# Ledger of designs, part 2: designed miniproteins, single chains, continued (6)

Each design is a single chain, and the fold is of that chain. pLDDT is the mean over its residues in the fold that is shown.

## One batch from the design tools (miniprotein)

Design m20039
Fold by ESMFold2-Fast:
Structure m20039 (fold): chain A 71 residues (1-71)
Amino acid sequence: SAAAKEAERKEVLRYTADSLRAIGYILDAELLQAQGGPEQAVREAAEQALRYAKRAGNEKLVRQAEELLAA
């Protein structure tokens, strides 16, 4: 049905957008760590990464964000 196709398309877009946001925040956290930036800024970036990874339902990105928070 047209409604089913629209729902599927919206799900793909949400997954993609939230996954890319999570990746961006993971890279920000890693860059901050590499530069010796403040631990609070690293933590805030990692927390945003975890938020978007969970929204995307991307278990790989959730694990990467959790590893950054455990460091």
Scores: mean pLDDT 87

Design m20040
Fold by ESMFold2-Fast:
Structure m20040 (fold): chain A 83 residues (1-83)
Amino acid sequence: MREELIKKIKDVSVEVAGDKSLTLEQKNEILFLLQKAIDALRNNESLSQIMEILEEAKKKAAEAGNDKTVKKLDEIIEEIRKL
């Protein structure tokens, strides 16, 4: 479960890092939050706290106009809600 979520968040991080439509500042903000979510998953933090971090990352992606990242993060958040 948590390993699979970490893998999915890492995949989103790779896409964000390579996204030429994002500024360096936008990439850094989103990547910081994604790394924070990965660290929280590894440290067995609460799923509610992890969802809060991912919702913040989703908000930053939406503000940047990155609909692809918004959709991917929404899918991960919904998977957590099913747990």
Scores: mean pLDDT 86

Design m20041
Fold by ESMFold2-Fast:
Structure m20041 (fold): chain A 61 residues (1-61)
Amino acid sequence: MEEAIERAKELYGEGDAWLLKGFRYYQEGKIEEAKKWFEKAIEVGDEETQRLAKKMLEDLE
């Protein structure tokens, strides 16, 4: 899990890695942890990553 996230950070940027981590926590039912990582993806991600992370946060409320 963590190795795949580190690889994504290196290849696609830190925002995409945090977006992926948020999805993993969401699938595990850890909604509060998922929100935390989606917020991180918004802070450091590109425009597309921010858009997707924001939509996921809206869907979790």
Scores: mean pLDDT 74

Design m20042
Fold by ESMFold2-Fast:
Structure m20042 (fold): chain A 80 residues (1-80)
Amino acid sequence: SEQERMDALFSRLEAEVDELEKRLKEAIKNGNYKEAIRAVMDLHALAAIALMLAHFYPEYKERADRLVERANEAEKEVKK
């Protein structure tokens, strides 16, 4: 069903965000500022994709908003 496809897509986006957050934490720990910036850029890109999808599938708005929040928190962590 379309619902199952969308659930799978959002689960994939969330899994990619989880992996990027791990990469960000390791980059910060290792003082790799360039890798940290790349991770933040990728987090914002995934959040933007999620927001675009949520525009057409409003039932996913809360999940998309959570990914946006996570990208913003990641950016704050790099700026510490």
Scores: mean pLDDT 89

Design m20043
Fold by ESMFold2-Fast:
Structure m20043 (fold): chain A 52 residues (1-52)
Amino acid sequence: MSRDELIELARKLLGQQGGNISRAKQEVVDYLVEELGVSKEEAEKIVNEVLP
């Protein structure tokens, strides 16, 4: 998966949460790490670029 595709996926997943933003960010980071094999460092960077 390209970095641009990961950013778009993170944006979509964050947009679906509608609740606690900090929890939503952590859940998206965990999803990218556990399901897609993205490093925790890269997943955190992607999520912070979408929703600082």
Scores: mean pLDDT 78

Design m20044
Fold by ESMFold2-Fast:
Structure m20044 (fold): chain A 69 residues (1-69)
Amino acid sequence: GDATIAEAKKLGEEAIKAVEEGKYEEAKRLFDKMEELINSEKDPATKAELEKILKEAEKRAVLVAVKTL
């Protein structure tokens, strides 16, 4: 539902910030939590939105990491 989507977005933003700060273990833990939300979701529409949020957060994290090299 909307609460789960909001939590996933929050985890994604925290993971991106962790990557920006060089906290890669923290970022991994936050992404793992997002994957747990996806795996626990039974509604296909909500699950698809959660997967989209995870993929966009991962892309943004990679971009941040590349820019800081």
Scores: mean pLDDT 82

Design m20045
Fold by ESMFold2-Fast:
Structure m20045 (fold): chain A 93 residues (1-93)
Amino acid sequence: SAAAREHLEKALRSVEAGIKAAEAGDFALAVRAFTEALDSAREALKLQPHPAVAEAIRHLEEAIRAAKAGDAEAAVRHARQAKESLLRALEDL
């Protein structure tokens, strides 16, 4: 689905923004960016279910939890896992 692809690409951009924010220690911005990525990934999952999108959603939830705790290393690690899962989903669409 073109619509699902568009939501996944939007999620990827938000994940990258969240990683940069977390690396800079801006946890409020990281939480916002990862939440926007999570919302976009959830919309993609509704339009076209895919296991890699479901995996990305779980990692984004962990990235948000880590960012809220001020754990930059865990937030970036989970966000990178979410990015890898989103890229796999895009290859399968």
Scores: mean pLDDT 92

Design m20046
Fold by ESMFold2-Fast:
Structure m20046 (fold): chain A 65 residues (1-65)
Amino acid sequence: SKEEILEKAKEKLSKLPLSEEEKELALKAVELLLEGKYDAAAELLAKLSEEARDAVIDIVLELLE
């Protein structure tokens, strides 16, 4: 389910050296991508650091495998 995917994403993000604010924004980006809200996700990803953006992309790719 979407909730289970978000829990896994949260666990993966918790292991990364990101601020709590960036972890929250990264998790929101994952949620938007899962909802097919690509424009909103792209705007949020543009506000994240390169490290946080890479983390979101890696997590989404892993969860879609």
Scores: mean pLDDT 81

Design m20047
Fold by ESMFold2-Fast:
Structure m20047 (fold): chain A 65 residues (1-65)
Amino acid sequence: SAVEERLARLEKEMSEVAGSKVTLELRDGEILVYYENASVTKLTAVEIKAIALGFELGYSVRVYE
């Protein structure tokens, strides 16, 4: 779907900017942002993009790990 295509694109952007693998998942009106590596720092721009996308789609956004 168009939503899934946007998530895949954003996922690639986030992974490149973060320097580690980032996975985005849609679950029942929620976008989950998951960091594969033990990164203790979140990049504000990456987080803002995820939040903005979630808000535009009417979903809540959660960031964890």
Scores: mean pLDDT 64

Design m20048
Fold by ESMFold2-Fast:
Parts: C-alpha cells; sequence; structure tokens
Structure m20048 (fold): chain A 65 residues (1-65)
C-alpha cells in the first residue's frame, strides 16, 4: 500500500491526475499494474489525508485547492 500511495501522490504532483478528474479503482489498478484491493487501500489513505474525495458510483477525484 505505501509504495502505491507514493506512486499516486507522484501522479498528482506531476499533473497526470489533475484536480477535478475522476478516476475509478479499476482504472488506477490497470494504470499502476497492481490489484484493485491494493489501490483501494491507498485511495482510502489519501481520502483520509484530505488529498482525494470519493465520488459515489464513479471513484475518486483530486481535491482542488
Amino acid sequence: AAAVRRRIEELIASGELPPGAVWSVAELARRLGVSPATVSAALRELEAAGVLERVPGRGYRVRAG
């Protein structure tokens, strides 16, 4: 989870995951080459940290600000 979380943070910092864009667990799992369960754990950590917000039925998006 920690390595996947770091990779997602790097994608946000590089602009590959821009603010307002919605990404599903399945899309990120495919992009990162890891299981959906591993991505879900990392996304929940980033949501708890206030970096991402959950979009019901769609996935997660990067918070603007």
Scores: mean pLDDT 78

Design m20049
Fold by ESMFold2-Fast:
Formats: structure tokens, sequence, C-alpha cells
Structure m20049 (fold): chain A 81 residues (1-81)
């Protein structure tokens, strides 16, 4: 399923972050985003857990640690469905 592929890519992304592989990080973020957009186009609701993990990993790369700002970003993404 698309959700299973996204979960696999989130694990690969986490490893790329731990290894400092910026090229792999960029590829995985882009692939996850495209799959999330495909789910939205097909009318499949994104789980809050998937959106949260994606935003948290994106914030880790950009050095964002503000929990309130992360929560607001998650709300915005969920409302765009």
Amino acid sequence: SLEEEIRRLLEELRRAIEEGDVEAQTRYFQRILLLMLEMEKKGIKLSEELVREYVELLAEIHGETDEELLEKKIEILLKQQ
C-alpha cells in the first residue's frame, strides 16, 4: 500500500539523517511528499502519525526545535486534506 511505502521511506529517511547523507535525505523527503500528495489525490486520508513523523524529521534537518511551531505545521497539513 501507499502508506506502507511511506512508512518504509520514513525509516530510510531517519537512517539517512543519522548517517548525514544529505543527498539521500533530499530524495526520501521528495518521494514521501509525492506519495502523500498521491494519497490526497485518491481521497485517502493521511494518518496524523505519518504527517507528524514527516514534519518532525523535516524539522530535525532544518534545526527547528519549537514544539508549538511543529504542532501548528502538522495542523496546517492535516487541514489541507
Scores: mean pLDDT 73

Design m20050
Fold by ESMFold2-Fast:
Structure m20050 (fold): chain A 81 residues (1-81)
Amino acid sequence: SHISLEEAEELLEKERKKFEEEIDEIAKKLTEKELEDIKKKLEELKKKLEELKKEGAHPVLLKTGEAQIEAAEELIEKAKE
């Protein structure tokens, strides 16, 4: 065998800890960047929806925009956690 079971277990434990740290770091970095991007898109969507309301856009289109804004706000709230 190329490696003993005991040596394999020690290597797996070290790699497990490294993977855990890397995953946590990536998650934090992605969450921060994605949160900022989503906030920008949400702000644009809110402005467009307000413009559509002023222009007298169809109710269906307005409701669709409201649903998208609600979904984006929920995603932002989850990302903050």
Scores: mean pLDDT 65

Design m20051
Fold by ESMFold2-Fast:
Structure m20051 (fold): chain A 60 residues (1-60)
Amino acid sequence: SLAAEAAKAARAGDVERAAELLAEEFGLSPQVARGVAEIAAGLKLSARQLRQLAEREAAS
């Protein structure tokens, strides 16, 4: 899952890669994907938590 790879990248501090993967899987705008990736990196979100956050943003 791209969400699992995004969570791994975010935990490693690679916010740019995490944002790219989130935009690809969830269709998020670059700005929203970056925001989600920054939250995931700061809070060390699991893949499940990151997917839930990204899905909420995609539904907005």
Scores: mean pLDDT 84

Design m20053
Fold by ESMFold2-Fast:
Structure m20053 (fold): chain A 60 residues (1-60)
Amino acid sequence: SHREQAERLLRKAEEHERLGREGDEEARRQARELYEEAASHYLQAGDVESARRALRRAEE
């Protein structure tokens, strides 16, 4: 389902975000893209609140 895909992408984004905080610029870029993809899937699932939170993390 879109929600399950969003949750999988969110977990992957969080992993890349952690590496980005340690100075990996490519991981930081990957995290942004993964958060944006997770937000898209949350929107397809009708979960606007989770999509908004994912987009906020993409912009950090």
Scores: mean pLDDT 85

Design m20054
Fold by ESMFold2-Fast:
Structure m20054 (fold): chain A 71 residues (1-71)
Amino acid sequence: RSAEQLRAMAEAALRAALEAARAAGDEEAAKRAEELGKRALEAADAGDEAAFNREVVRLGDVIGEVDPALA
């Protein structure tokens, strides 16, 4: 995968996690999503697919924590 493709995927995952956290009113989950998204974007820009996959999975975990129906 290209760094641009990984970046687009990280941005989409971050947007989904932030939207879910904000809809739930969970400010701590929103902060966690921002931190995880930053790490995923950094990994995408570096072409580190292993780090990218770890952080995107963690973003999915945030969505599941605040809205179990989306997990």
Scores: mean pLDDT 79

Design m20055
Fold by ESMFold2-Fast:
Structure m20055 (fold): chain A 61 residues (1-61)
Amino acid sequence: SSEGERVRAALERLEREAEGASDEVLAQLKQGREHLAAGDFEGAGKALAAAYVLLQEERDA
């Protein structure tokens, strides 16, 4: 589905951007990956949003 494709692309992009990120960011990305593998695109999206916010906070601090 287009939703699953968008979530997968966003996860892959954020995983690349998260090189050397905190364990908190990596944990959210892991949750997103697990949700995506289960077909839970809503859960995957929420985990990706959390990882993105944490990563932005780390870069802004």
Scores: mean pLDDT 82

Design m20056
Fold by ESMFold2-Fast:
Structure m20056 (fold): chain A 63 residues (1-63)
Amino acid sequence: MKEAGDVLEQLGLEYYKKGDYEKAANYFSLAAEFYRQAGDTERAEKYRSMAEKFKKLYEEKKK
């Protein structure tokens, strides 16, 4: 699970660099869930927070 979380984190960062923050938020959310299941609570909370922030910001801008 930690390896999958690392890949999802990397994808989130790549989409963030491309300016696709909505996809970045989705990948960070998936990474957070995988880290949580792997017992890495600190990383899970960090990436969940990042995903929530990006999602809210982009949902707000679309409105």
Scores: mean pLDDT 77

Design m20057
Fold by ESMFold2-Fast:
Structure m20057 (fold): chain A 79 residues (1-79)
Amino acid sequence: MPVEEAAAAVREALRREGVEVTAEAVNPDAGRVFLLVRAPSAEAIRRAAEAIRERVPGVTRVEVFLSGETEAGLVVDVA
């Protein structure tokens, strides 16, 4: 899957889980999407990461870097 299409699908999955994307960067050469997100809780962020793994085709890895209880960085790798 093109990384740009995967980035769009990742944003949609996050929106469905009630997670706000505050910043995004795409690295097509690495097949990688970087996101800064805000949510009501760390549990909401964790559930959204699981939704990305389950619902976005081509995603091979999702890493969550929690910054307090309501904010995180996400790194998403795409094949």
Scores: mean pLDDT 82

Design m20058
Fold by ESMFold2-Fast:
Structure m20058 (fold): chain A 85 residues (1-85)
Amino acid sequence: DHFEKGVKAYEEKKYEEAVKHFEKALAEDPNNGEAWVALGGALFELGKYEEALEYYEKAIELYADNPEVKAQLQAYLEKLKEKAA
């Protein structure tokens, strides 16, 4: 499972490796909202803020039917936008 491999790489601070695994997870399941969030997180750690924000916005779209998770992701997105500015 590429998502699990990505999480392990992220925990080991191997963010470039984590990105590659999360991208592969999304190639297999583009509706995996957790993988979009995780990819955004890894890109943020790499200083790729614009790409990170784009992928968080994609995750928010996928959680349209889950208002609690959507609200949490939107709050996190706003915090990241302030830090990127």
Scores: mean pLDDT 80

Design m20059
Fold by ESMFold2-Fast:
Structure m20059 (fold): chain A 65 residues (1-65)
Amino acid sequence: MAEKIQELIKEALDKLIEEGKITSDREKMLENLAEILGLSEEAKKAWEKGESSLILAELKKKIEK
């Protein structure tokens, strides 16, 4: 479900914040990322397959770029 994707996104952001990559307005970033990924059936399927590492890596690339 989308909520599980949001939790994954939150954990990915937490890691990036701990690494000092991002810090500003964590909740706003979570909302934007969850909307982009949560609306995508592809992201949902990837999550269901247990490919959390790949999703995390993609999130880092999209945020850092």
Scores: mean pLDDT 54

Design m20060
Fold by ESMFold2-Fast:
Structure m20060 (fold): chain A 102 residues (1-102)
Amino acid sequence: MELEKRLREEAERIRKAVEDLEKHSDGPTARAVVRFARAVAEALEKLSGLTPEQVEKFRQAIAEAQRRLAEVMSDPSATPEQLDAEVDRAIAELEKVVEELL
C-alpha cells in the first residue's frame, strides 16, 4: 500500500512538473524534458514490486538525471543535439537501474 502510493505520487509529481515546464519552456528543451519524464513514469510502473529502500535508490537516480538535465538547460551555449544526447543518456541510465532492480 505505502509503496504503491509513493510510486503513484511520484508519477503524478513528474506529470505536474512536466506541465509546469511546458508553460515556461518552448521548443527542444521542453520536448527533451517531456521525453525523459515519460521514460521515468514508465520505469516507475515496471518497478511496482520494489521495497521502499529500492524505490529510494531509484528516486536518487531520477534526481541525479534531473540535475544533469537542468545543468544543460541552464547552459546558454548548449545545442538541441546536446540536450537530446543528455536525455538519451539519462533514459539509458534509468533503464539500466530498472534492469538491476528487476
Scores: mean pLDDT 71

Design m20061
Fold by ESMFold2-Fast:
Structure m20061 (fold): chain A 55 residues (1-55)
Amino acid sequence: GMAEAEEAGRRLAEAVLAGDGEKGEEIAREFYKKTGDIEAVQEAVAVAAEIVESL
Protein backbone atom coordinates (compact mmCIF):
# COMPACT_ATOMS: atom_id res chain seq x y z
CA GLY A 1 0.00 0.00 0.00
CA MET A 2 0.99 3.67 -0.03
CA ALA A 3 2.30 3.54 3.56
CA GLU A 4 4.64 0.66 2.65
CA ALA A 5 5.90 2.52 -0.45
CA GLU A 6 6.52 5.63 1.69
CA GLU A 7 8.48 3.59 4.25
CA ALA A 8 10.53 1.87 1.51
CA GLY A 9 11.08 5.26 -0.16
CA ARG A 10 12.33 6.78 3.09
CA ARG A 11 14.79 3.91 3.58
CA LEU A 12 15.91 4.21 -0.05
CA ALA A 13 16.45 7.98 0.41
CA GLU A 14 18.61 7.25 3.48
CA ALA A 15 20.75 4.83 1.43
CA VAL A 16 21.14 7.40 -1.40
CA LEU A 17 22.12 10.17 1.04
CA ALA A 18 24.68 7.81 2.61
CA GLY A 19 26.14 7.11 -0.86
CA ASP A 20 25.25 3.41 -0.52
CA GLY A 21 23.94 2.36 -3.93
CA GLU A 22 24.29 -1.33 -3.03
CA LYS A 23 21.96 -0.88 -0.03
CA GLY A 24 19.52 1.09 -2.20
CA GLU A 25 19.39 -1.77 -4.71
CA GLU A 26 18.79 -4.27 -1.87
CA ILE A 27 15.90 -2.19 -0.51
CA ALA A 28 14.24 -1.95 -3.95
CA ARG A 29 14.73 -5.67 -4.65
CA GLU A 30 13.38 -6.71 -1.24
CA PHE A 31 10.33 -4.45 -1.67
CA TYR A 32 9.63 -6.03 -5.07
CA LYS A 33 9.91 -9.53 -3.54
CA LYS A 34 7.48 -8.51 -0.78
CA THR A 35 4.86 -6.86 -3.03
CA GLY A 36 5.33 -8.59 -6.42
CA ASP A 37 4.41 -5.21 -7.92
CA ILE A 38 6.77 -3.11 -10.06
CA GLU A 39 4.41 -0.12 -9.69
CA ALA A 40 4.88 -0.21 -5.89
CA VAL A 41 8.67 -0.18 -6.38
CA GLN A 42 8.33 2.78 -8.78
CA GLU A 43 6.24 4.62 -6.15
CA ALA A 44 8.95 3.99 -3.52
CA VAL A 45 11.63 5.33 -5.89
CA ALA A 46 9.50 8.44 -6.59
CA VAL A 47 9.07 9.02 -2.82
CA ALA A 48 12.84 8.65 -2.30
CA ALA A 49 13.59 11.13 -5.11
CA GLU A 50 11.15 13.68 -3.64
CA ILE A 51 12.71 13.33 -0.15
CA VAL A 52 16.27 13.74 -1.51
CA GLU A 53 15.27 16.76 -3.67
CA SER A 54 13.45 18.45 -0.74
CA LEU A 55 16.57 18.39 1.47
Scores: mean pLDDT 81

Design m20062
Fold by ESMFold2-Fast:
Structure m20062 (fold): chain A 74 residues (1-74)
Amino acid sequence: SKEEEEARKLLQKGIEAYKAGDYETAVKYFEEAIKKAPEGSPLRAQALALLGEAYRDMGETEKADQYFAEADRL
């Protein structure tokens, strides 16, 4: 779908920002990817897990734990 294609592009941009150490930009892209990815999709789960990792690296452990738990939800 168009939404899934856009989510995949946003996820890729987020990963690039994350690898560059720009966690704030990575968070924004991952949040947008989650909004466009279908619920229950592997793409959404990946975006949630990466958002959790970005928050963890920013020291926001409570937010990180919430997103990791959501990524593991089936």
Scores: mean pLDDT 87

Design m20063
Fold by ESMFold2-Fast:
Structure m20063 (fold): chain A 93 residues (1-93)
Amino acid sequence: MEEYEKEHEKALKALEKRLEEYKKKGDKEAAEKTEEAIKIVEEMKKKKVKKKKEEILYEAAKKAGDKFTEDIARSLLAMERAIDALIARRAAA
């Protein structure tokens, strides 16, 4: 499997878990927006969009209007960048 396909699969798994939680809570609006985000990720995979899972999640959630998933994806992107900076600092020392 190509690396970009792995990133799309990770994004899909994250959205599917979120969809299951929204369905359990009875939040139909959030569930519908999450289903729309899943469709967007599947379309991005067909178009061979080469991005990391956090970036895929952010773009799909933003287009679907899923503000909660968008905010989570934004936080994950910021955390990944902070971890990368910490690893680089340790390697340089």
Scores: mean pLDDT 74

Design m20064
Fold by ESMFold2-Fast:
Structure m20064 (fold): chain A 81 residues (1-81)
Amino acid sequence: SRADQYRALLEEMIEGLERLIEEAKKNNLPEELIKQAEEVKRRAEEMLERLDAGEEVPASELMELIDEYGEIQKRIDEALK
């Protein structure tokens, strides 16, 4: 189902963000970047909870979150080079 696909994507994003946040903290990256990554993770967790509650999640909202995740990943990866 669409909900199962969205759940799998969100779970992958949450795991990815957990790893990125841990790496950013270990490498003393700017607190603002860490906080932004934590906020994207919080929003992903909230969206997952909404899906588990049987709520409709707009595709546009999920796509926006995926884009924000990609930007956080890029910024952390670039800062670690």
Scores: mean pLDDT 88

Design m20065
Fold by ESMFold2-Fast:
Structure m20065 (fold): chain A 67 residues (1-67)
Amino acid sequence: SAMTREIQELLLEVGLKNGSIDIRELAELSGLSQSTVSAILSDPNAVIPKLSEEQQRRLIEALRKLM
């Protein structure tokens, strides 16, 4: 989906800008659990498409705050 691609691109951009993504900070900003965020960072291509549209939208908003 378009949101899945946007999240993948934002994860790469945030990782490059900050050197790493803090699991706790991303969880707090997105409202997702730390375990869900950890799963996303470990295997984004498998986990992101399984997120609800609401979870994907929250994740995009959180990642943009980290840019």
Scores: mean pLDDT 84

Design m20066
Fold by ESMFold2-Fast:
Structure m20066 (fold): chain A 55 residues (1-55)
Amino acid sequence: SKEKEKLQLEIEALEFRIKHLEELAKTAPQESKDILLEKIKKLKEEIEEKRKKIE
């Protein structure tokens, strides 16, 4: 369905954002790294919720 395809594209976009933030976290100072890891965690939670809607 169109809704399923749209959710899949949204998941892929979130996965790209996570990869970008993970790369930033590798070179970031410790204080900034904690903030980036928290953002990554929230994005992963959003992906989980979107996957539940597809299934």
Scores: mean pLDDT 84

Design m20067
Fold by ESMFold2-Fast:
Structure m20067 (fold): chain A 57 residues (1-57)
Amino acid sequence: DLEERIFRLLMRDGPLTARELAERLGVSQATVRRHLQRLLAKGAVRREGTRYAVDLG
């Protein structure tokens, strides 16, 4: 599951841009941004400027 992989990378490596996530996962930035939008809507991640981080509450 790509959302789970994104979440694990953000937990492990800290705040990352959509580009950095795309490069690490071997997918397009458009694909990553689509999944990030869902994670943001669920409150699982937050935006930090141009980067995304796990939202730990």
Scores: mean pLDDT 83

Design m20068
Fold by ESMFold2-Fast:
Structure m20068 (fold): chain A 80 residues (1-80)
Amino acid sequence: SPARRLQAVRDAIKEAIDLGDEEQAVTAVRLAGRLALEHPSDEAIATLKEIRELAEKYGLPEVKQLADETIAAVEAKRAE
């Protein structure tokens, strides 16, 4: 399921954040964005918002910015 794949990437982002691996977290957010844009859904937007909240909580501005940009892009694509 596309939703389950995106959730698995979210879990990988959580693990990277817990380990302090910001580079891996950024890489995983970029993958999450690609998956969400391929399969835009309310579940994808919700998962990206969870990633944004984690990035804000742990002070990862690049991860937060990428999540915000991807949420906007997915919402725009769904409006088409």
Scores: mean pLDDT 83

Design m20069
Fold by ESMFold2-Fast:
Structure m20069 (fold): chain A 75 residues (1-75)
Amino acid sequence: MDFDNEAAKKALEMAKKLYELGKYEEAARLYQGVIDGFPDTPYAAEAARGLGLAYEKLGKKEKAEEAFKLAKQLE
């Protein structure tokens, strides 16, 4: 298995846990890290959706819309 694929999955799982704990700024930071570090993995689209949800919780509507648009482009 590609190490990048496993690393992206673990980072995404950590970001999801932070979101569940209400740590939306930290979750957004990790979701962005997955997108930037592992853009060609299947986890990038899921990370972009998570980033959008985290930005919605933070009241950052424009950033949330950009993240959801990116998620659609990544599939």
Scores: mean pLDDT 83

Design m20070
Fold by ESMFold2-Fast:
Structure m20070 (fold): chain A 75 residues (1-75)
Amino acid sequence: SLEDIVAEVAEKYGITDPAVIDAILNVAKNALYLHEKEGEDFEEVAERLLKALSRLFDEKTVEATREVLERLKKS
């Protein structure tokens, strides 16, 4: 599930803050929504959301979120 992917990636990056984990999950949900329901290109949406995230979160959180999005793209 999406929640399992986020949990596994968060553990890999040492992210334990529930608020940060929730932010990663919400970015992934938004990327899927914009791709599947609005018909936007997944890679373009992912890059746009990652740029927005980088304004509020550290580089490690952005990198972890990128890995979640890459795993979703391959599913």
Scores: mean pLDDT 87

Design m20071
Fold by ESMFold2-Fast:
Structure m20071 (fold): chain A 58 residues (1-58)
Amino acid sequence: GELYRVIEDYEALLPTELTLKKGDIVEVLKEVNENFLLAKNLKTGEIGYVPKSAVEKI
């Protein structure tokens, strides 16, 4: 999928969401809706939902 960089720290609010650290790289698997992506955190290997506002395309 497309690679995105985390631009701000994000603490997961739901168990299906990823906790993100600024500078992490995520691989986008699917766009879910206008606010969320389904992505894999390449540092941890975890898959979950990430807010579009917390990441930008590389």
Scores: mean pLDDT 86

Design m20072
Fold by ESMFold2-Fast:
Structure m20072 (fold): chain A 88 residues (1-88)
Amino acid sequence: SAEIEELEKKYRELAEKTEAALKAGDEEKALEYEEKAVEVLLKGLELKFENSELSEEERKEIEKKLEEAKKEYKELLEKRRKELEAKK
């Protein structure tokens, strides 16, 4: 779908910006781009899930995994943010 294609393009652009920031030694800017990339990734997964012809059982299992992934990414990004703040 056009929406998924746009999200994949945004993810690629954010991944390139993250890599450039890391090469420049800008950990703060790299984390900002990584946070945005994760948001785009999760949005893309949600749209793929919504557009899929799935059984009720399959939908429940994927929804559970998606919620677990969101929680894990949030915790990892918050931990990295705190580590960067501690360096200041």
Scores: mean pLDDT 80

Design m20073
Fold by ESMFold2-Fast:
Structure m20073 (fold): chain A 61 residues (1-61)
Amino acid sequence: MMPDEKEIKESFVLMGLSIIKTLVEELSPEQKALVEKAEAALAAGNVDEALAYVKEAIKLL
């Protein structure tokens, strides 16, 4: 149990994606594109980039 900054960021990305996906039927095409980019960045291990895309998608809500 040692929450590293990277683990905290990964948790925020996963929670943000969960919230956005709950609203997916109401999301714009731009928000959906940002979600796709965030998922791709997370899969590549680029947590900071994934977090940035999630933040941008949330700002458009």
Scores: mean pLDDT 76

Design m20074
Fold by ESMFold2-Fast:
Structure m20074 (fold): chain A 71 residues (1-71)
Amino acid sequence: LEEEIRELEEKALEAIKAGDAEKAVEYLTKALDLAVEWARENLSEEEVAEVEAYVERLKAVLEEMVKKLAE
């Protein structure tokens, strides 16, 4: 799972270097989804709720950034 997150981060970085913001955000959101899965397996329910809320905020920011870059 942690290795899969790392691979997605590397793919996101390659997409950024290629100028593909949409693909980079796609890989980053997948990595965030896996991070939530990791949290559910390793953290308390209270901590998981905080991680989920934080991840949802980050996803919203990433989506807004892509929208503005497309302008």
Scores: mean pLDDT 77

Design m20075
Fold by ESMFold2-Fast:
Structure m20075 (fold): chain A 71 residues (1-71)
Amino acid sequence: DELEERRLKAFEEAKAEVEATPVTLSAEEAEEKALELGLKAEEARAAGDLEKAIELEREALVYAELAARAA
């Protein structure tokens, strides 16, 4: 279950990155980036590039959490 292990690792890294990152973006800017990255992740999944999709989902998670903190 290597993809699941990659997702868990990406989630842990995203969590650590959010905890270490000060809220410097506006909620609107962070939300826009999260949505953009989420759409790119879905496109990568549709193309069968699951490694790319997981990385984009990790980045989207970071921005989504920063948006929530900035709100």
Scores: mean pLDDT 76

Design m20076
Fold by ESMFold2-Fast:
Structure m20076 (fold): chain A 80 residues (1-80)
Amino acid sequence: SAAEEARLEELVRKTKEANGGDEGYAELVRLALLAARAYRAGRLEEAARLLREAARLAEEMGDLELAEALRRAAEELEAE
């Protein structure tokens, strides 16, 4: 839905603002943007996989809150 895309865009924006271009978070932003693009193309399985990859990276970086948000976004896409 448009709401899920808006949530992904908001997560990307917050990640950029909070981390000021930190290299580790640049990869998170890239994965989230690719997930949003896959969602717009109707590729829900691809979008969910990209979100799970981003969640794993966030977890490795110690950002558990972001990792949980990304995992929930992936689950909601799979529920569509």
Scores: mean pLDDT 75

